# Designs tried in a protein design run: designed miniproteins, single chains, continued (5). Part 19

Each design is a single chain, and the fold is of that chain. pLDDT is the mean over its residues in the fold that is shown.

## One batch from the design tools (miniprotein)

Design m16634
Fold by ESMFold2-Fast:
Structure m16634 (fold): chain A 73 residues (1-73)
Amino acid sequence: RRSTRDILTEKLKAAGKDPSLADLVERYIGQALTIESDPMRVTQITQQFIDLAINSKSVDQGRKNLQDLLSKV
């Protein structure tokens, strides 16, 4: 099992996005895991954070979208 940060960094680079978003996604996934204990929901939330980061047009947009998602967990 490779680290989420390494996988996300590779995906962001492949999509032409800023890899600095990988650190932010890792932090927010960590915070979401302190709130949600159901394994199925944890998997869904993790995938949502990754998808938001990859689909973000900028680092600032990514930060805002990730913060909005975390507030809804």
Scores: mean pLDDT 73

Design m16635
Fold by ESMFold2-Fast:
Structure m16635 (fold): chain A 94 residues (1-94)
Amino acid sequence: SLDELIEGAIKALELATEELSKYVSEEVRKEVEKIAKEIKEALRNKDLEKARKLVEELYEFGMKNAKTPEERLAVHGMYGIAERALRELEEALK
């Protein structure tokens, strides 16, 4: 169901955010968590256009603040998870 798919996307984003937090500073983590919260709210509202823009904003913020190869890979990983979840939701709503 769509609601189960949305819940799955939210859970995937939460796990990805938690994993990223192992590699970034607390200041970066707090901002990532803030943007992730806004993405989750957009997903619950089925506002996929807003969710897409916020996912791109999260990626840009993460890459701008990544200082090591490990941090860059963690940001790419999180973006990949969010991008895939969003694509599956967009396909389900066609």
Scores: mean pLDDT 83

Design m16636
Fold by ESMFold2-Fast:
Parts: C-alpha cells; sequence; structure tokens
Structure m16636 (fold): chain A 84 residues (1-84)
C-alpha cells in the first residue's frame, strides 16, 4: 500500500464515521484503535479563534498527521509519511 492509498483509505473511514454522527476526534480514535503504536492529540486555536486539533499517529510502517476543525467537524488536512 502506498502512502497515498493509505491516506485515501483513512480519510474515507473518518468521513463515513462523521456521516454517522461521530465527532471527528472520536472518528480518529476509532479508526486507529488497536493499530497505533502511539497517538498524540493536541487541541489548538488558530488566529481566528477557531478550535482546531492536531493528531499525530505512529503506525508500524507509517506516520499519519491529521489537522481537524472540531467546530465544523471536518478534516482540514491529512498527511501520510512512510517510515524509513
Amino acid sequence: MTPEELREKIEKEIEELIKKGVSVLDAIDEVFKGKALSLSIGPTIDDEGRTMVSAVIDLEKYRVTIYADVDSNKIISLEVEEKK
């Protein structure tokens, strides 16, 4: 699986959970439950006072970084990097 294929798969799984009424934070947790070596979620506020979250997930072969808007319940960006 390429990093781009994994990115698309993760984005789809999170968006399907959001469509079912799950919060973006709970969707991230559920998608990576039992798969992550480490998971770090940090709330932050942007320059406009909007509540945003950053999630960094370490998988065995990949690192996933997600930025999400918790107010609108949307993914802002999702990046997947292959570990060397």
Scores: mean pLDDT 79

Design m16637
Fold by ESMFold2-Fast:
Structure m16637 (fold): chain A 80 residues (1-80)
Amino acid sequence: SDKAGDLIAEGAGLVGEGIHNKDAEMARKGGELIVEGARLAGSPHGAREAAKGLREWAKESTDEEVKKALLEAARELEEL
């Protein structure tokens, strides 16, 4: 199986749960998995697109700690 794709899919699911439930810890864990998956994939374009998605989700989030977790993950993706 594609380990990078599996990590990104699991991470995206956890980010969605974190946003829905205003759970910053779950959002942070999801972001960490997305960063790990992007690092394994080795695609700067893919990492940049993932960061863009997380920044857009952060804009739509109403919870400040969830926003912070998403923006931190986006920053790490932009550094790949």
Scores: mean pLDDT 86

Design m16638
Fold by ESMFold2-Fast:
Structure m16638 (fold): chain A 81 residues (1-81)
Amino acid sequence: MPNEKALELLERAKALLKEIEELRKTLPYSPEIQSTLDSLEATLQDLINQLQFGNTNLTLEQAEKTLEDIEKTLEELRKNA
């Protein structure tokens, strides 16, 4: 059955994917920025897949920390680009 916390984290991950799509359109082109966004997008896609199907190898705490780390990285890109 879907866990309420897993659904919250899934929604956060999907929102962050949309933020990455918008940042690709608004930030100045840089190979370093594009590489960073590609890496974050891949991480979010993997996390979304794991959260949707349930995974005994991924804790909700690990998922939440990964999302927090991505959110911080995106905030730094917005401030420093």
Scores: mean pLDDT 78

Design m16639
Fold by ESMFold2-Fast:
Structure m16639 (fold): chain A 85 residues (1-85)
Amino acid sequence: SDAEQLIKKMEELLRRAEEIVARLRAGEISREEAVFELDLIVGMARIILGVLKLLYTKGLVSQETVDKAEEIVARLDALLAEVRA
């Protein structure tokens, strides 16, 4: 389903964000590069969440699907905040 594909894309974005944080901790990238890449990933995830919320208003996805997407965005926001600290 479209919702399953969007959730898989969000899970992929979360994995990419975790890889960026791991590369930063390993000294392989700068903090500035990590923040830039994480900002892009967070932006993409928020766009997907917006699409899922729109689909929810049309009765095409469940509240559970939206809640899962919001949890992924919250985890991404936490990773970005940690790197910025």
Scores: mean pLDDT 90

Design m16640
Fold by ESMFold2-Fast:
Structure m16640 (fold): chain A 73 residues (1-73)
Amino acid sequence: SMVEEQRERFLQALEELREAIEKATSREELEDLLRGVDRGLELIPLMPLPEEEQEELRRRLEELKAEIERKLA
């Protein structure tokens, strides 16, 4: 279903994002990743997923945002 496909794409994007953040060393790279996290946070409420799953995804993205912000500081 489209829901399952969207869920899988989002989960894959989260994994790719985490790896990219871990490896990122330039400010430009980190700023691009931060924009990606912010877009993801905006997308979550639009996803046809149970509230508990949306909350879990939001929490994971907020963890990644905090990591980026620490690296930018």
Scores: mean pLDDT 83

Design m16641
Fold by ESMFold2-Fast:
Structure m16641 (fold): chain A 87 residues (1-87)
Amino acid sequence: SMRDIQEAIRAEALARLARARTVEEAYAVLKEMVDRLRAAGFSDEEIEEVLVGLYLEAAATLPPERLALLRQGLSRLGREMREEKEA
């Protein structure tokens, strides 16, 4: 189902983010997740909800230093997504 695809993509992204050492690595994981969700047929609004769910799960499971990399990666992704929407 679409929910099973979403959960699998989010779980893989979270596991990769737990190993990320730079903002660039965190951003790359997030960008790949967004691209995979778009390819699976998810809307931009549904993708934003997945990103919120990812952040909440990360905040509960990842150490503060990894969560800081995720926040910076999300900030960069959010800026790029807004620029794409305005173009």
Scores: mean pLDDT 84

Design m16642
Fold by ESMFold2-Fast:
Structure m16642 (fold): chain A 86 residues (1-86)
Amino acid sequence: MATVDVTITFRNQSRDQVRRNAQQVADQARTLPGVLSASYRVINDTLGRVTIRTRDLGSARQAGRQVVDIALTLPGVQSATASIRP
């Protein structure tokens, strides 16, 4: 089992807009193959994090890539990066 943390940076959004976008990313992450769970956290007005629990390291790498791509399609997203941990 492996965990992916996707950190999403937003262009001067409100905390509510960060929450809405992070929730949308987490909801989409739950539909991906090998994903066991996904949750989101609002850090501040420009920063959100989506934590994804996966079955294995291969699923973690694939989900991390796909979730970064999803996040980058959303309005107001400046950057998204994935970090994998055991």
Scores: mean pLDDT 84

Design m16643
Fold by ESMFold2-Fast:
Structure m16643 (fold): chain A 75 residues (1-75)
Amino acid sequence: SVKEKFDETFKKAEEKIKEMENLSPQERLDKAREIVAELLKAMQEANKNLSQEERDEYVEKAWKLIEKIHEVLKK
């Protein structure tokens, strides 16, 4: 289902963010760019296929992941 694809995308994003902690500063920036692009693509698909309440939930989850990326990049 569409929801299962979003849940998998967000799970993979969290795993990639965890992997960033072990990368060089340059590699972290490249990985952050990839993750953000994948999240933006997922949000575009959510706008087409999900209810407003479900979209709001995934938008909040995406913002939390972006905050985690930002914290890793600060190190």
Scores: mean pLDDT 80

Design m16644
Fold by ESMFold2-Fast:
Structure m16644 (fold): chain A 111 residues (1-111)
Amino acid sequence: SEKRKEILELFKEALEKMVEARKNGDWEAMDAVADEFLRKVREIADPETVAAISRLVGAVRAALNAPTKEEAIRILDTVAEQLLAQTDNPEIKELIREGYKLAKELIEKYG
């Protein structure tokens, strides 16, 4: 899906900016990045897709606040599993899987 690719590109950019803000201790900047990403997604995606990606970005925010890398990965794993169980839409499942992969790679590299 072209829309899935666009959402994932926006998500990757948001993830990189959120990590940078977290490294600087700037939680307000991290929240602003997350909010701007979700604003852009709302312009191109249906409400079910927005709800799923919103929960995934919330999991990233929680993971970046985790005391250990192991706890951060556990948070991402748990939320991704819950999201995959809550939808029968194959396009949304693929968005969750690819988004989870991007978030996990980022946490493993920079957490």
Scores: mean pLDDT 87

Design m16645
Fold by ESMFold2-Fast:
Structure m16645 (fold): chain A 61 residues (1-61)
Amino acid sequence: MEEEQLKRFNEAADKAGLSDKAKEIAMEAVRIKLRRGETLTDEEIDKIINTAKSIEKIQES
């Protein structure tokens, strides 16, 4: 289960073209959710990726 969720996240992150920094931000969010016993749906993965991209843009400034 967890391995499949991580695989889906990695595929989505690669498809979205995340930078190393954005991947680190997204992976931290993924780890927190998995530690809480939350399921990573495709919708949640997309939200995490979009949030990581937004955070990276803010951190540029």
Scores: mean pLDDT 76

Design m16646
Fold by ESMFold2-Fast:
Structure m16646 (fold): chain A 82 residues (1-82)
Amino acid sequence: SALLEEGHREAARLQALLAEALASGDEALRARVLEELAPRGQAAVEAFVRALEAGDEEAARRHLEELRRLGAELEAALAAAA
């Protein structure tokens, strides 16, 4: 399904960005990842999977949007740290 494929791409992108942030050497960014961004990402992925399993396409789309927002926030944080 297109939703599952999109979710997989956004989750993979978020994981790559989180790994980059943790490797960055920026202590403030690493702390933010561990305390805020990684827990939010995990919760959004879990909620997305649960919505798909329930057949709730509207809920799945909302959680996919949260994954996209997290990716954008992390890209902005990485750009600011560079």
Scores: mean pLDDT 87

Design m16647
Fold by ESMFold2-Fast:
Structure m16647 (fold): chain A 64 residues (1-64)
Amino acid sequence: SAVDAAAKALLPPELQKKATSAEEALQLAREHKERVLKEYSGVARKVAEHELDKAIAEIEALLA
């Protein structure tokens, strides 16, 4: 669907091929954010967290 395609496009490129639906895209984004917060540091963590928070919010809006 158009919603599934739009949600996938909001994910980082490495996660886009794993998602088959908007709900799966949302779950993958949330799981990746948890990994970023545990494994990343400094500016890289802040940038990745900010981009993932934006993606999560936009996917949630598509599903509303």
Scores: mean pLDDT 84

Design m16648
Fold by ESMFold2-Fast:
Structure m16648 (fold): chain A 82 residues (1-82)
Amino acid sequence: MRKYLEEEASKMSAEELVETAKLLYKEGLEYYKQGKLEKAAELFEKSILYLQQALAKDPNNQEAKDLLKEAKKKLEEVKKKL
């Protein structure tokens, strides 16, 4: 799974990576609110992966930096409840 995500991410622009990460983060929050912690963690981890790839392509992308910080914080919150 992650190998395919990394290959797909390498073909995407920094903007496409950030937009995909935003959607994954939003979906993760919905599962988190429902108490589906394992699915929420998976989505936050995917969001983090896409944001890291976006920052590798555009290191000054402030939106990607801010969202990466939020996604990491939410992933830690989920892991504490598992």
Scores: mean pLDDT 81

Design m16649
Fold by ESMFold2-Fast:
Order: structure tokens, then C-alpha cells, then sequence
Structure m16649 (fold): chain A 97 residues (1-97)
């Protein structure tokens, strides 16, 4: 999958290689692989944490499409905040900026 491709690159590549691959994947429309690399570069996340965050964002999007369950969405937001090392309140504030 694109997600696994992004993870493998984050595990095995230096910053310069990742910056080049981020540009290449953006041009190819491989947005999930690009997003994993972006999270690692911008937030300093491990490959595993970047993968988990993308999976959580995907789950949140699917729950939104299937209908509102605020408790399930809140759980996803809490897990994302834990990965980023911030509070849920800080995460929501940063999303507004």
C-alpha cells in the first residue's frame, strides 16, 4: 500500500531523500505516502507513529461519511493528540491556525 511505502522510506532514508520523495509522491498522486513522509519531516514522528496517525485520520474520515458518532470521533482525536504529544484542546486550537 502507499502507507507501507511511506513507512519504509521514513525508516530507511535520510531527510534529503525524504524531501525528494515527498515531492515525487505529490506529483504522482500518492498522497498517503506523501502524508506519512510529511508527518515525519515536519513533526519528527517515527515511521510507526506517522503510520498510526494517517490510519486514525482515515478512520475519522470514514466515520464522518457513515454518519456522526461523536464518541468515536472524540476517541480518534484523543489518540492523535497522544501521538503528537499535545492535549486534545491544543490539537483543536492548532487546527484553527
Amino acid sequence: SELEEGVELVENSDRETLEKKLEEFGKEGKYEAAHVIRLALELGLSAEDAKRLVELQRQGYQLTLEGSDQSELDEIVEEIAKILGVSKEELLKKAEE
Scores: mean pLDDT 79

Design m16650
Fold by ESMFold2-Fast:
Structure m16650 (fold): chain A 80 residues (1-80)
Amino acid sequence: SLLDVAEEALRGVIAAARHEGNEKTVEQARKALDEVRAAGGDPEVAIKALEKVRQTAEDEGNPLAANAAKIALERVKEAA
């Protein structure tokens, strides 16, 4: 389901952000996962949440998390 795709993608972003050691990006990605779960896989909510995570990762200089969020966005948009 779209929810499963978004959850798996966001777990990957959280792992990347944790590896890069930036607490702000980790927190934003965890918040995004909670928002996506609460919305039951609504593609609009998933896209907006992932765009915020991508922006935070870019602003914080987390290239792995930013790239993971970009890939996640593409997958969610294709599944919607």
Scores: mean pLDDT 81

Design m16651
Fold by ESMFold2-Fast:
Structure m16651 (fold): chain A 99 residues (1-99)
Amino acid sequence: MTLAQLLAEGKISEEEAIELLTKEVPEPLARALVEFAKALLAGDKEAATEALREMARLMREYLERNGELTPEDAARLDDLEANAGELIERIYEQKKALE
């Protein structure tokens, strides 16, 4: 919420957002999160879908490397990657209905 709002308002740069996120997650995942937020804010459904898929894949790789990937988390990330386009459509439909 806060980072997406700051990016939307141009109050922080993409690089600054990545730097803040890398305190909690690896840089590739931080970069994917920023790209996802940018695509959502721009209304680019294709870019948002691709960014969401990349984010899910990188998160799975990160958890697997750390020995923290549970079967439940793996299933959720697989569903997120497979159904990313449908999820993005739902987000935009919901926003449209509220406006």
Scores: mean pLDDT 72

Design m16652
Fold by ESMFold2-Fast:
Structure m16652 (fold): chain A 74 residues (1-74)
Amino acid sequence: SEEIEAAIDRMLAQGWTLDQILELLKTYAETYYPDDPLAKEVVARLEEARGLSDEEKRRTAVEVLERLKELEAS
């Protein structure tokens, strides 16, 4: 969503790197949803994204944050 993209872009504007954002999302998923299969899939996806371009890292961060928000709502 536009709101999630804006959240990622605000973190980048504050001096966060994409790798730091990916690590933050991974830590959040592992901390709050350690036994959830969707959260484990999200963690694997974040780890894979570390080897990709910045554009792909940003896209992955947005998609993962959207999935984590869906998990919070369930």
Scores: mean pLDDT 82

Design m16653
Fold by ESMFold2-Fast:
Order: C-alpha cells, then sequence, then structure tokens
Structure m16653 (fold): chain A 106 residues (1-106)
C-alpha cells in the first residue's frame, strides 16, 4: 500500500512537471510569434496547440481511471476550440496572448 501510494505520487508529480513545462513552451511560442508578425503568430498558435495536445495524450496513457481520461479528452477538445477561435478572430488572439503572458509571469 505505501509503495503503491509512493508510485502514484511520483507519477502525478511527473505529469504535473510535464504540463508545466509544455504550458511554458506554448506560452513562449505565442508571445514570440506575436513579435514576429501575423503569419508567425498563426504558426505559433498551431504549434502551441499541438504541443499541449501531445502532452495531454501522454498523460492520458499513464491514467487508469476512466473519469480522469474523459477529463483529459475534454481538455484536448477545449484546446482545439481555443486554437480555432484564435485563428479566426483577432479578439480571441488578443485574449490568448494575454493568457500566455500571465502564464510566463508565474
Amino acid sequence: SMAELKKQKEKEEKMAKLMREVLEKAARLIVEGREAGEEALDEAIREAARLLIEALEEIKKELEDEDQKESIDARIEQIKAIEKKALESKEERERLLELAKKTLEE
């Protein structure tokens, strides 16, 4: 039981670290893309979404709980929706940029 709890905690810490690192990379891509111009920002948004989705899919493979897997699938769909809106709308791009800046201020 104690050995199983330790393995579970180490697994959760590994997943949290992966998400933090990928969120920081995604945020940097968006901020740097904005500085490089509109075409660079569009590419940065697509790449940021790809990195976040790949990280969530890796996390999903480590999970055994079906409710947790459904939560990951919902997060992936949310990322796809945000990507689509940001690519279609200047207002949504500005919201995404503000979110990215806040992520990097942590």
Scores: mean pLDDT 84

Design m16654
Fold by ESMFold2-Fast:
Structure m16654 (fold): chain A 86 residues (1-86)
Amino acid sequence: SIQEQLEKLKELKKQAQEELEKASQLVLSTTPAKSVEEALERATARVNSGDRSAEDVVSLLTKPEEEIKKAEEEIKKLEEKAAQLA
């Protein structure tokens, strides 16, 4: 069961990484920004100035990154647990 959970988490991390890559490509192709970081900074500034239409860009770039971090943390915990049981 721990091995099955690890495989599922690794797949979820891979999916989140693919989503981040797709989001980055979409943002770079549809905005005048030269980098993902610049696009995020511009969108965040617009949200802070009251332009709610920029929230989608912020979410598109930040949500997959958070999912990757969560999956990495859970993978580490399960790998440590698997090592203790072996």
Scores: mean pLDDT 79

Design m16655
Fold by ESMFold2-Fast:
Structure m16655 (fold): chain A 61 residues (1-61)
Amino acid sequence: MRKEEIEEMKKKIGEALKKAREIHEEHPDHGDAALAEKLRAATEDIGPAARALNEEAQAEE
C-alpha cells in the first residue's frame, strides 16, 4: 500500500462524514443511529487501509 492511498481515504472519509451529517439533518427519522452507522462504515474502510500500510512498511525490512 502507499501512504498517499491512506491520505486519499482520510479525505474521502471526512467528506463522507460531512455528507452523512447533512443527510441526518435532512432525514431526522434516522436520528443518531444513521450517523453512527455511517461513521462506523467510514472508519471500517480506513482501518484496513491503515493496517495494510503498516504491514507494507514492516515488509520493507
Scores: mean pLDDT 62

Design m16656
Fold by ESMFold2-Fast:
Structure m16656 (fold): chain A 100 residues (1-100)
Amino acid sequence: MTLEEKAEEIRKLLEEAAQLIQDDPSVSKETRVKFGKELQEIFLKIDEAMRNNDKELLVEAVKRAIELFDKAIKETKDPNVQAKLREIKEKLESIRKELE
């Protein structure tokens, strides 16, 4: 897979996670705002990595996303949301290993 294809897959996984958190009424408004802000910073890093063909920056963005999802999993009270976020995290970890 190309770096562009991996970045697009990462972006889609992040969008799925954002929707899961946004639709979860058990997540506090404060947590949603913090999640959204950190997610926006991750998207900006992905865009920068793609513009500069910077694989190392893309790896950094993925690592940051994994840390963010660990926090989101702890904050949600919905076991189905927790399970889906763990699946997304595992896919991100696989992409990270392929990039390293």
Scores: mean pLDDT 83

Design m16657
Fold by ESMFold2-Fast:
Structure m16657 (fold): chain A 79 residues (1-79)
Amino acid sequence: MTDVEVEKLANALIKELGLSEEEANRIANQVRDAVNSVVGLFPTPEEIEKAVEAGKQVLIDAGIPEEKAQELTDKYVHV
């Protein structure tokens, strides 16, 4: 997950969920760290799926409803 994708996710959290800039950036960086912890240099399709699921779980743990967390991961979380 790139810095540009982190910024886009943080902006979506601010715009769609009304989170503060500080909280949105914290959550977006936690999503990036979770995604990057799963993927290696040459990620397999299974590792990509697991990375996206790890990012979704960070959003759920932050209090975002599962349906909205899924929409945000589909739109902004890329490996």
Scores: mean pLDDT 79

Design m16658
Fold by ESMFold2-Fast:
Parts: sequence; C-alpha cells; structure tokens
Structure m16658 (fold): chain A 90 residues (1-90)
Amino acid sequence: MLSDEEQAKELYEEALAELEELAELAETLPDEERSKVLTELSKLHERLLELYNEFLEAPDSEKSKKLEEMKKLYEEVKKEIAKLKKRIEE
C-alpha cells in the first residue's frame, strides 16, 4: 500500500501530466481560443498545487484527512480537465 505522501505525489504528478498534454493540444488552436484555454489551465494548475501544498504543510496527524480531501477535489479538477480536452478535440 502506498504511503499518504506517495499517494498525494502520484495524484499531483498524474494531474500535472494531463495539464501538460492539454497545453500541447492548445498549441493547435487559434490565438484567441489558445489564450483562453491556457488561462483555464493556469487556474487548474494553481488549484492542484494549492491542494498538494495544503497536504504537504499539514501536521502528520492530519495528513490522512487532507489526502482524502485532496482525492475528492482532484476528481473535480479531473472532470474540468476532461471537459476542456473535449472542447479542444471537438
């Protein structure tokens, strides 16, 4: 079983990789749409980083609860990433 820290890192790295894939896809868009997509990606990245940092800064006694919160909120972010990907891919 992965540690709480390993699980949090895996969640962050997987979500970051999805954002990087979308940023590459956005390079194919017209300037106006590309700018909007990159702005949305920046906000999603900021949210992912904030949640990961909240986990890292939490006391060890609270890390398990913070990991569960992170999992739930990351699922919401992943849904927004999936919607954005569909908009880019048509």
Scores: mean pLDDT 82

Design m16659
Fold by ESMFold2-Fast:
Formats: sequence, C-alpha cells, structure tokens
Structure m16659 (fold): chain A 61 residues (1-61)
Amino acid sequence: SALDIARRLGAEAGLSDEVIEEALRLVQEGRYQEAYELLVAAGASDETAQRIVTALAIAAS
C-alpha cells in the first residue's frame, strides 16, 4: 500500500514510526507543507520528505 511505501521510506531515512504517523495526520488535514517540514526536521532529505508526503497523500485519498 502507499502507507507501507511511506513507512519504508521513513525507516530507510532513520525516521520513527511516530513521525510518519504524525505526518499522515497532517496530510489527512491538508497540511502538506507542515508534514514536509516535520519530515525534514526529523532528518529526511528534501527528496525523501517529498516522496513520503506524496505516498501519504495517496494513502489518505
């Protein structure tokens, strides 16, 4: 699933499941920029954060 892809990308970037769950909540609320900023602050590269947000947006649809 798209959520499994987001979790995998997060794990590969060293992000906790808790960070991915919070990013999913932000995406479900339409707060895409805040989800992206959270992921970057947690240690994801810009490219990885964008890919995770995209996967979470697909999962939320």
Scores: mean pLDDT 88

Design m16660
Fold by ESMFold2-Fast:
Structure m16660 (fold): chain A 73 residues (1-73)
Amino acid sequence: TERLKRAHELVGEAVRYYKEGRYDEALEKLKEAAQLVSGISLKQLSEIGRLMNLVLEKAPLEEVEKEYERFLK
């Protein structure tokens, strides 16, 4: 659906912001993506939630990228 496509785009933007050290912007994009998938896909909502936790904890980029790869599958 268009909402799922937009959510994937937003998560990609969030990972890009995270690579740039722009953590607040990354978190805002993930929140927007979570809102779009809420009520549509519990799996994707859960995956975005895990990415949000990694961003909040300022986890290593490699861990964030690994979770993003899982999200895309």
Scores: mean pLDDT 85

Design m16661
Fold by ESMFold2-Fast:
Structure m16661 (fold): chain A 66 residues (1-66)
Amino acid sequence: MGVEEAKRTASTMDPDEAAQHLLAGARALHQRGDRESALQLLDAGLSLNPSPEIQQQLQQQKQQVQ
């Protein structure tokens, strides 16, 4: 899944579901070594203003990737 594909899918979901979807995609991209795309998905997830619990998970993953 590419960054643009993940963002399009997320736009059809509620913010928390969308942020979790983007977090999962970012983890998959990071595991494949695509750090730049992973960071883009994490930033997109954070921009949705998800719940504090999901925001914390996104921030922790971003710290691990960068």
Scores: mean pLDDT 78

Design m16662
Fold by ESMFold2-Fast:
Structure m16662 (fold): chain A 70 residues (1-70)
Amino acid sequence: SAAERARLREEFDRTVTALYDALRAGDVPAARAQIKRLEELRQRAESLGDTELAERARAVIADAEAQIAA
């Protein structure tokens, strides 16, 4: 539903903010927890047919993993 997609988008935006806050702080365990939440949100987006949100989630996960590995 539109309401489910709106809630998923809000949860995604909050999770991305928390992820980049953790990365900026150098808190790798907190960043890893947010990456796990983004993976769950990606799966939910795919289940709802929100291909754009799922692709954005994959891009953010890849960027965060690259920053942790550097």
Scores: mean pLDDT 88

Design m16663
Fold by ESMFold2-Fast:
Structure m16663 (fold): chain A 110 residues (1-110)
Amino acid sequence: SKEALELLAEKYEKKIKEDPKDYLAWAKLAIVYARLGDVEKAEEYLKKALEASEDKNDFRLYVAKGEIYYAKKDYEKAIEEYQKALEVDPKNRVAKANLEKAKKKLKELE
């Protein structure tokens, strides 16, 4: 629900104020705002996550990129990013579910 996403945003915004180097909290904020349809905020928070991260190839960063592309309706790029996440963590359930969702959307475009 929108209310649940807004509560998650508040939770991670609090974490960011306590530790601005917590790149996972920045990445989770990016995902939350992508799901809320606020692509501009999602992209800004992803940029902060990438700047704070020592590992630019963390699968969670690829998931966040995929969620932003999905929100932009760029399903082909979303699929590419989720596939990169699965190359890093092949058993990741979130990346697998998001990949299948993006593939379904791409097929619906005929």
Scores: mean pLDDT 88

Design m16664
Fold by ESMFold2-Fast:
Order: C-alpha cells, then sequence, then structure tokens
Structure m16664 (fold): chain A 80 residues (1-80)
C-alpha cells in the first residue's frame, strides 16, 4: 500500500540520519551529532505511535518524510 511504502521510505531516511550522526561523532562534532540524534529519536517515536495507533491521515506521514529529507539536507550541507 502507499502507507507501507511511505513508512519504509521514512525508516530508510531515519537510517540515513543515523549514519550522518555517526559521521559527526567520528569527526568530534558532538553537538551536531547530538542534534541529529534528537531528530532521530523524535521521528522514531512518531513512527512507533503511527504503527501502534494506525495511520488515519496519510498527509501526516508525507510531512514526516519531508521533515526527514530536510534534516538530511541540512546535515549534508554542514558536512560540506
Amino acid sequence: SEVDKLIEELENLIKKLRELAEKFRAMGQDEFADSLERVIKALESLVKGLKEKGVTNIDILKRLVNAAKQAIEAAEKQLA
């Protein structure tokens, strides 16, 4: 379903954010790593809530995907 595809996309984006957080940590950029880890935890909590309650509005899921994409873009700009 479209819902299942969006959840899978969001989980893949969260994995990418985790990889970026680990890169910042390896570089000694602990403050940036901590900021990304806070975003990751917030997104993981929201995904868990959506899985437990069910997705009643697909637009919320699309907004979470967009938020994760924006976080990745911001982190990649900081690494460049």
Scores: mean pLDDT 84

Design m16665
Fold by ESMFold2-Fast:
Structure m16665 (fold): chain A 65 residues (1-65)
Amino acid sequence: SKMELVQEGNLIAFEARKAIEEGDFDRALELYKELKKINEETGGASDLSVRRLEEMLRAAGVEVE
């Protein structure tokens, strides 16, 4: 359901931010890609989290598309 996808997206966003804080950028990029797929599937329910992760990754010197 959409609610289950939103809950999964929230967990992925949390784990991605933690990965960035720990310097695990490979894991953070994988989680970012998963969050983008969930965001598309839910019609933008995770737009703010996607934007925040992009800002954090760019600030750390990591390229995002």
Scores: mean pLDDT 86

Design m16666
Fold by ESMFold2-Fast:
Order: structure tokens, then sequence, then C-alpha cells
Structure m16666 (fold): chain A 99 residues (1-99)
């Protein structure tokens, strides 16, 4: 159905966003270049913008920048959890609009 195809595409984009957020954290921890990190953040900004609009994309960008600049594993985990909450809310809103 159209509803199921739309939900599946949203889930795929959400999984991509979560995977890339983890990748940003790993790149920062192993001393990846600012250029590599900024490229990943920009790619995630575009995906987040498609999922939740510009305000959501800006929130995700700021959390990723905090992850990239954090020296604390606990802080990185909390920022990743905040991104997870944002994407969960996007799925919840999408599903509610289709009910």
Amino acid sequence: SEKQRRVSRTIAKVLTLIGEAINVALLAKKGGSKEEIDREIERMYQVAKELGGEETAEKVRKLLEKIANSTSDDEIRKYLEEIGKIVTEIIRKENAELE
C-alpha cells in the first residue's frame, strides 16, 4: 500500500541518519579530519531536512557538532540518544498523519 511504502522509506532514512550519527562519533574519536566530519554532518543535515524540515535539520546539525567536539563518551551517548528521540518523533508524527 501507499501508506506502507511511505513508512518504509521514512524508516530507511531514519536508519541512515542513526548510522551516520554513529559514524560522526567514531570519526571524531579516531581523529578524523574536520573536512571528513563536516562532510558527514552536511549529508545528515540534508537527510534530516527531508525528514522533518529545516528546524529539525538544524537541531540535528547542532547535536552532531556537539558530538564531534565532545571529549566525553557519556556526552556523545546522550547526544546520540537526543537524535534518536528526534527521529522517533518524526516516525510517530508521520504514522499519526496516516491513521
Scores: mean pLDDT 78

Design m16667
Fold by ESMFold2-Fast:
Structure m16667 (fold): chain A 91 residues (1-91)
Amino acid sequence: MKIEITVVDKETGEVIWEAVAETMEEFAEKLREAIELAKKHKGAKIIIKNSGTPLDTTSLAFLLMALALDEGVEIEETKISGLTIEAELKP
């Protein structure tokens, strides 16, 4: 199992932070860390790539939304394209 999480600047496309999770537990932990980092960065986007495993990408998107709400972060936009989730966080 492999899930890639990347935090990028929306305007520049610069990678601020990245991680790879090989379990659902790691994914939740790394996703929370990504949300915390994105919360401190205006115009941040979280990109999740579900690779190597036929997991339900919609379920991963729901987990992202749930963890963002728990951290007090509003997601402005969520886009799912194949195995990729892109979420724009409100500053």
Scores: mean pLDDT 75

Design m16668
Fold by ESMFold2-Fast:
Structure m16668 (fold): chain A 88 residues (1-88)
Amino acid sequence: AIAAIQAQQLNDNTVLITVTLDDGRQYQVYVKVNADGAIRLFASHPDIQATADPAAIAPGATADIQVTILDRATGGRGQITVQLTNPG
């Protein structure tokens, strides 16, 4: 199961999420918004699935994004809120 989820702001349009499992394994999810407004999620392992709500941010806007993490191996779920700014 998921033991912890932590977020680190790398820049205004990018956040690194670290997912820690009960056995101490860690996986990363990069969350990024580009000027086109679409939020892109890049998981370090195929067993980790991430979704964002909202899925897009208007040009120049800042939004609170709810990121939902699914560990596909265990069915464990977690959620974290991150802030992103569309660089416009």
Scores: mean pLDDT 85

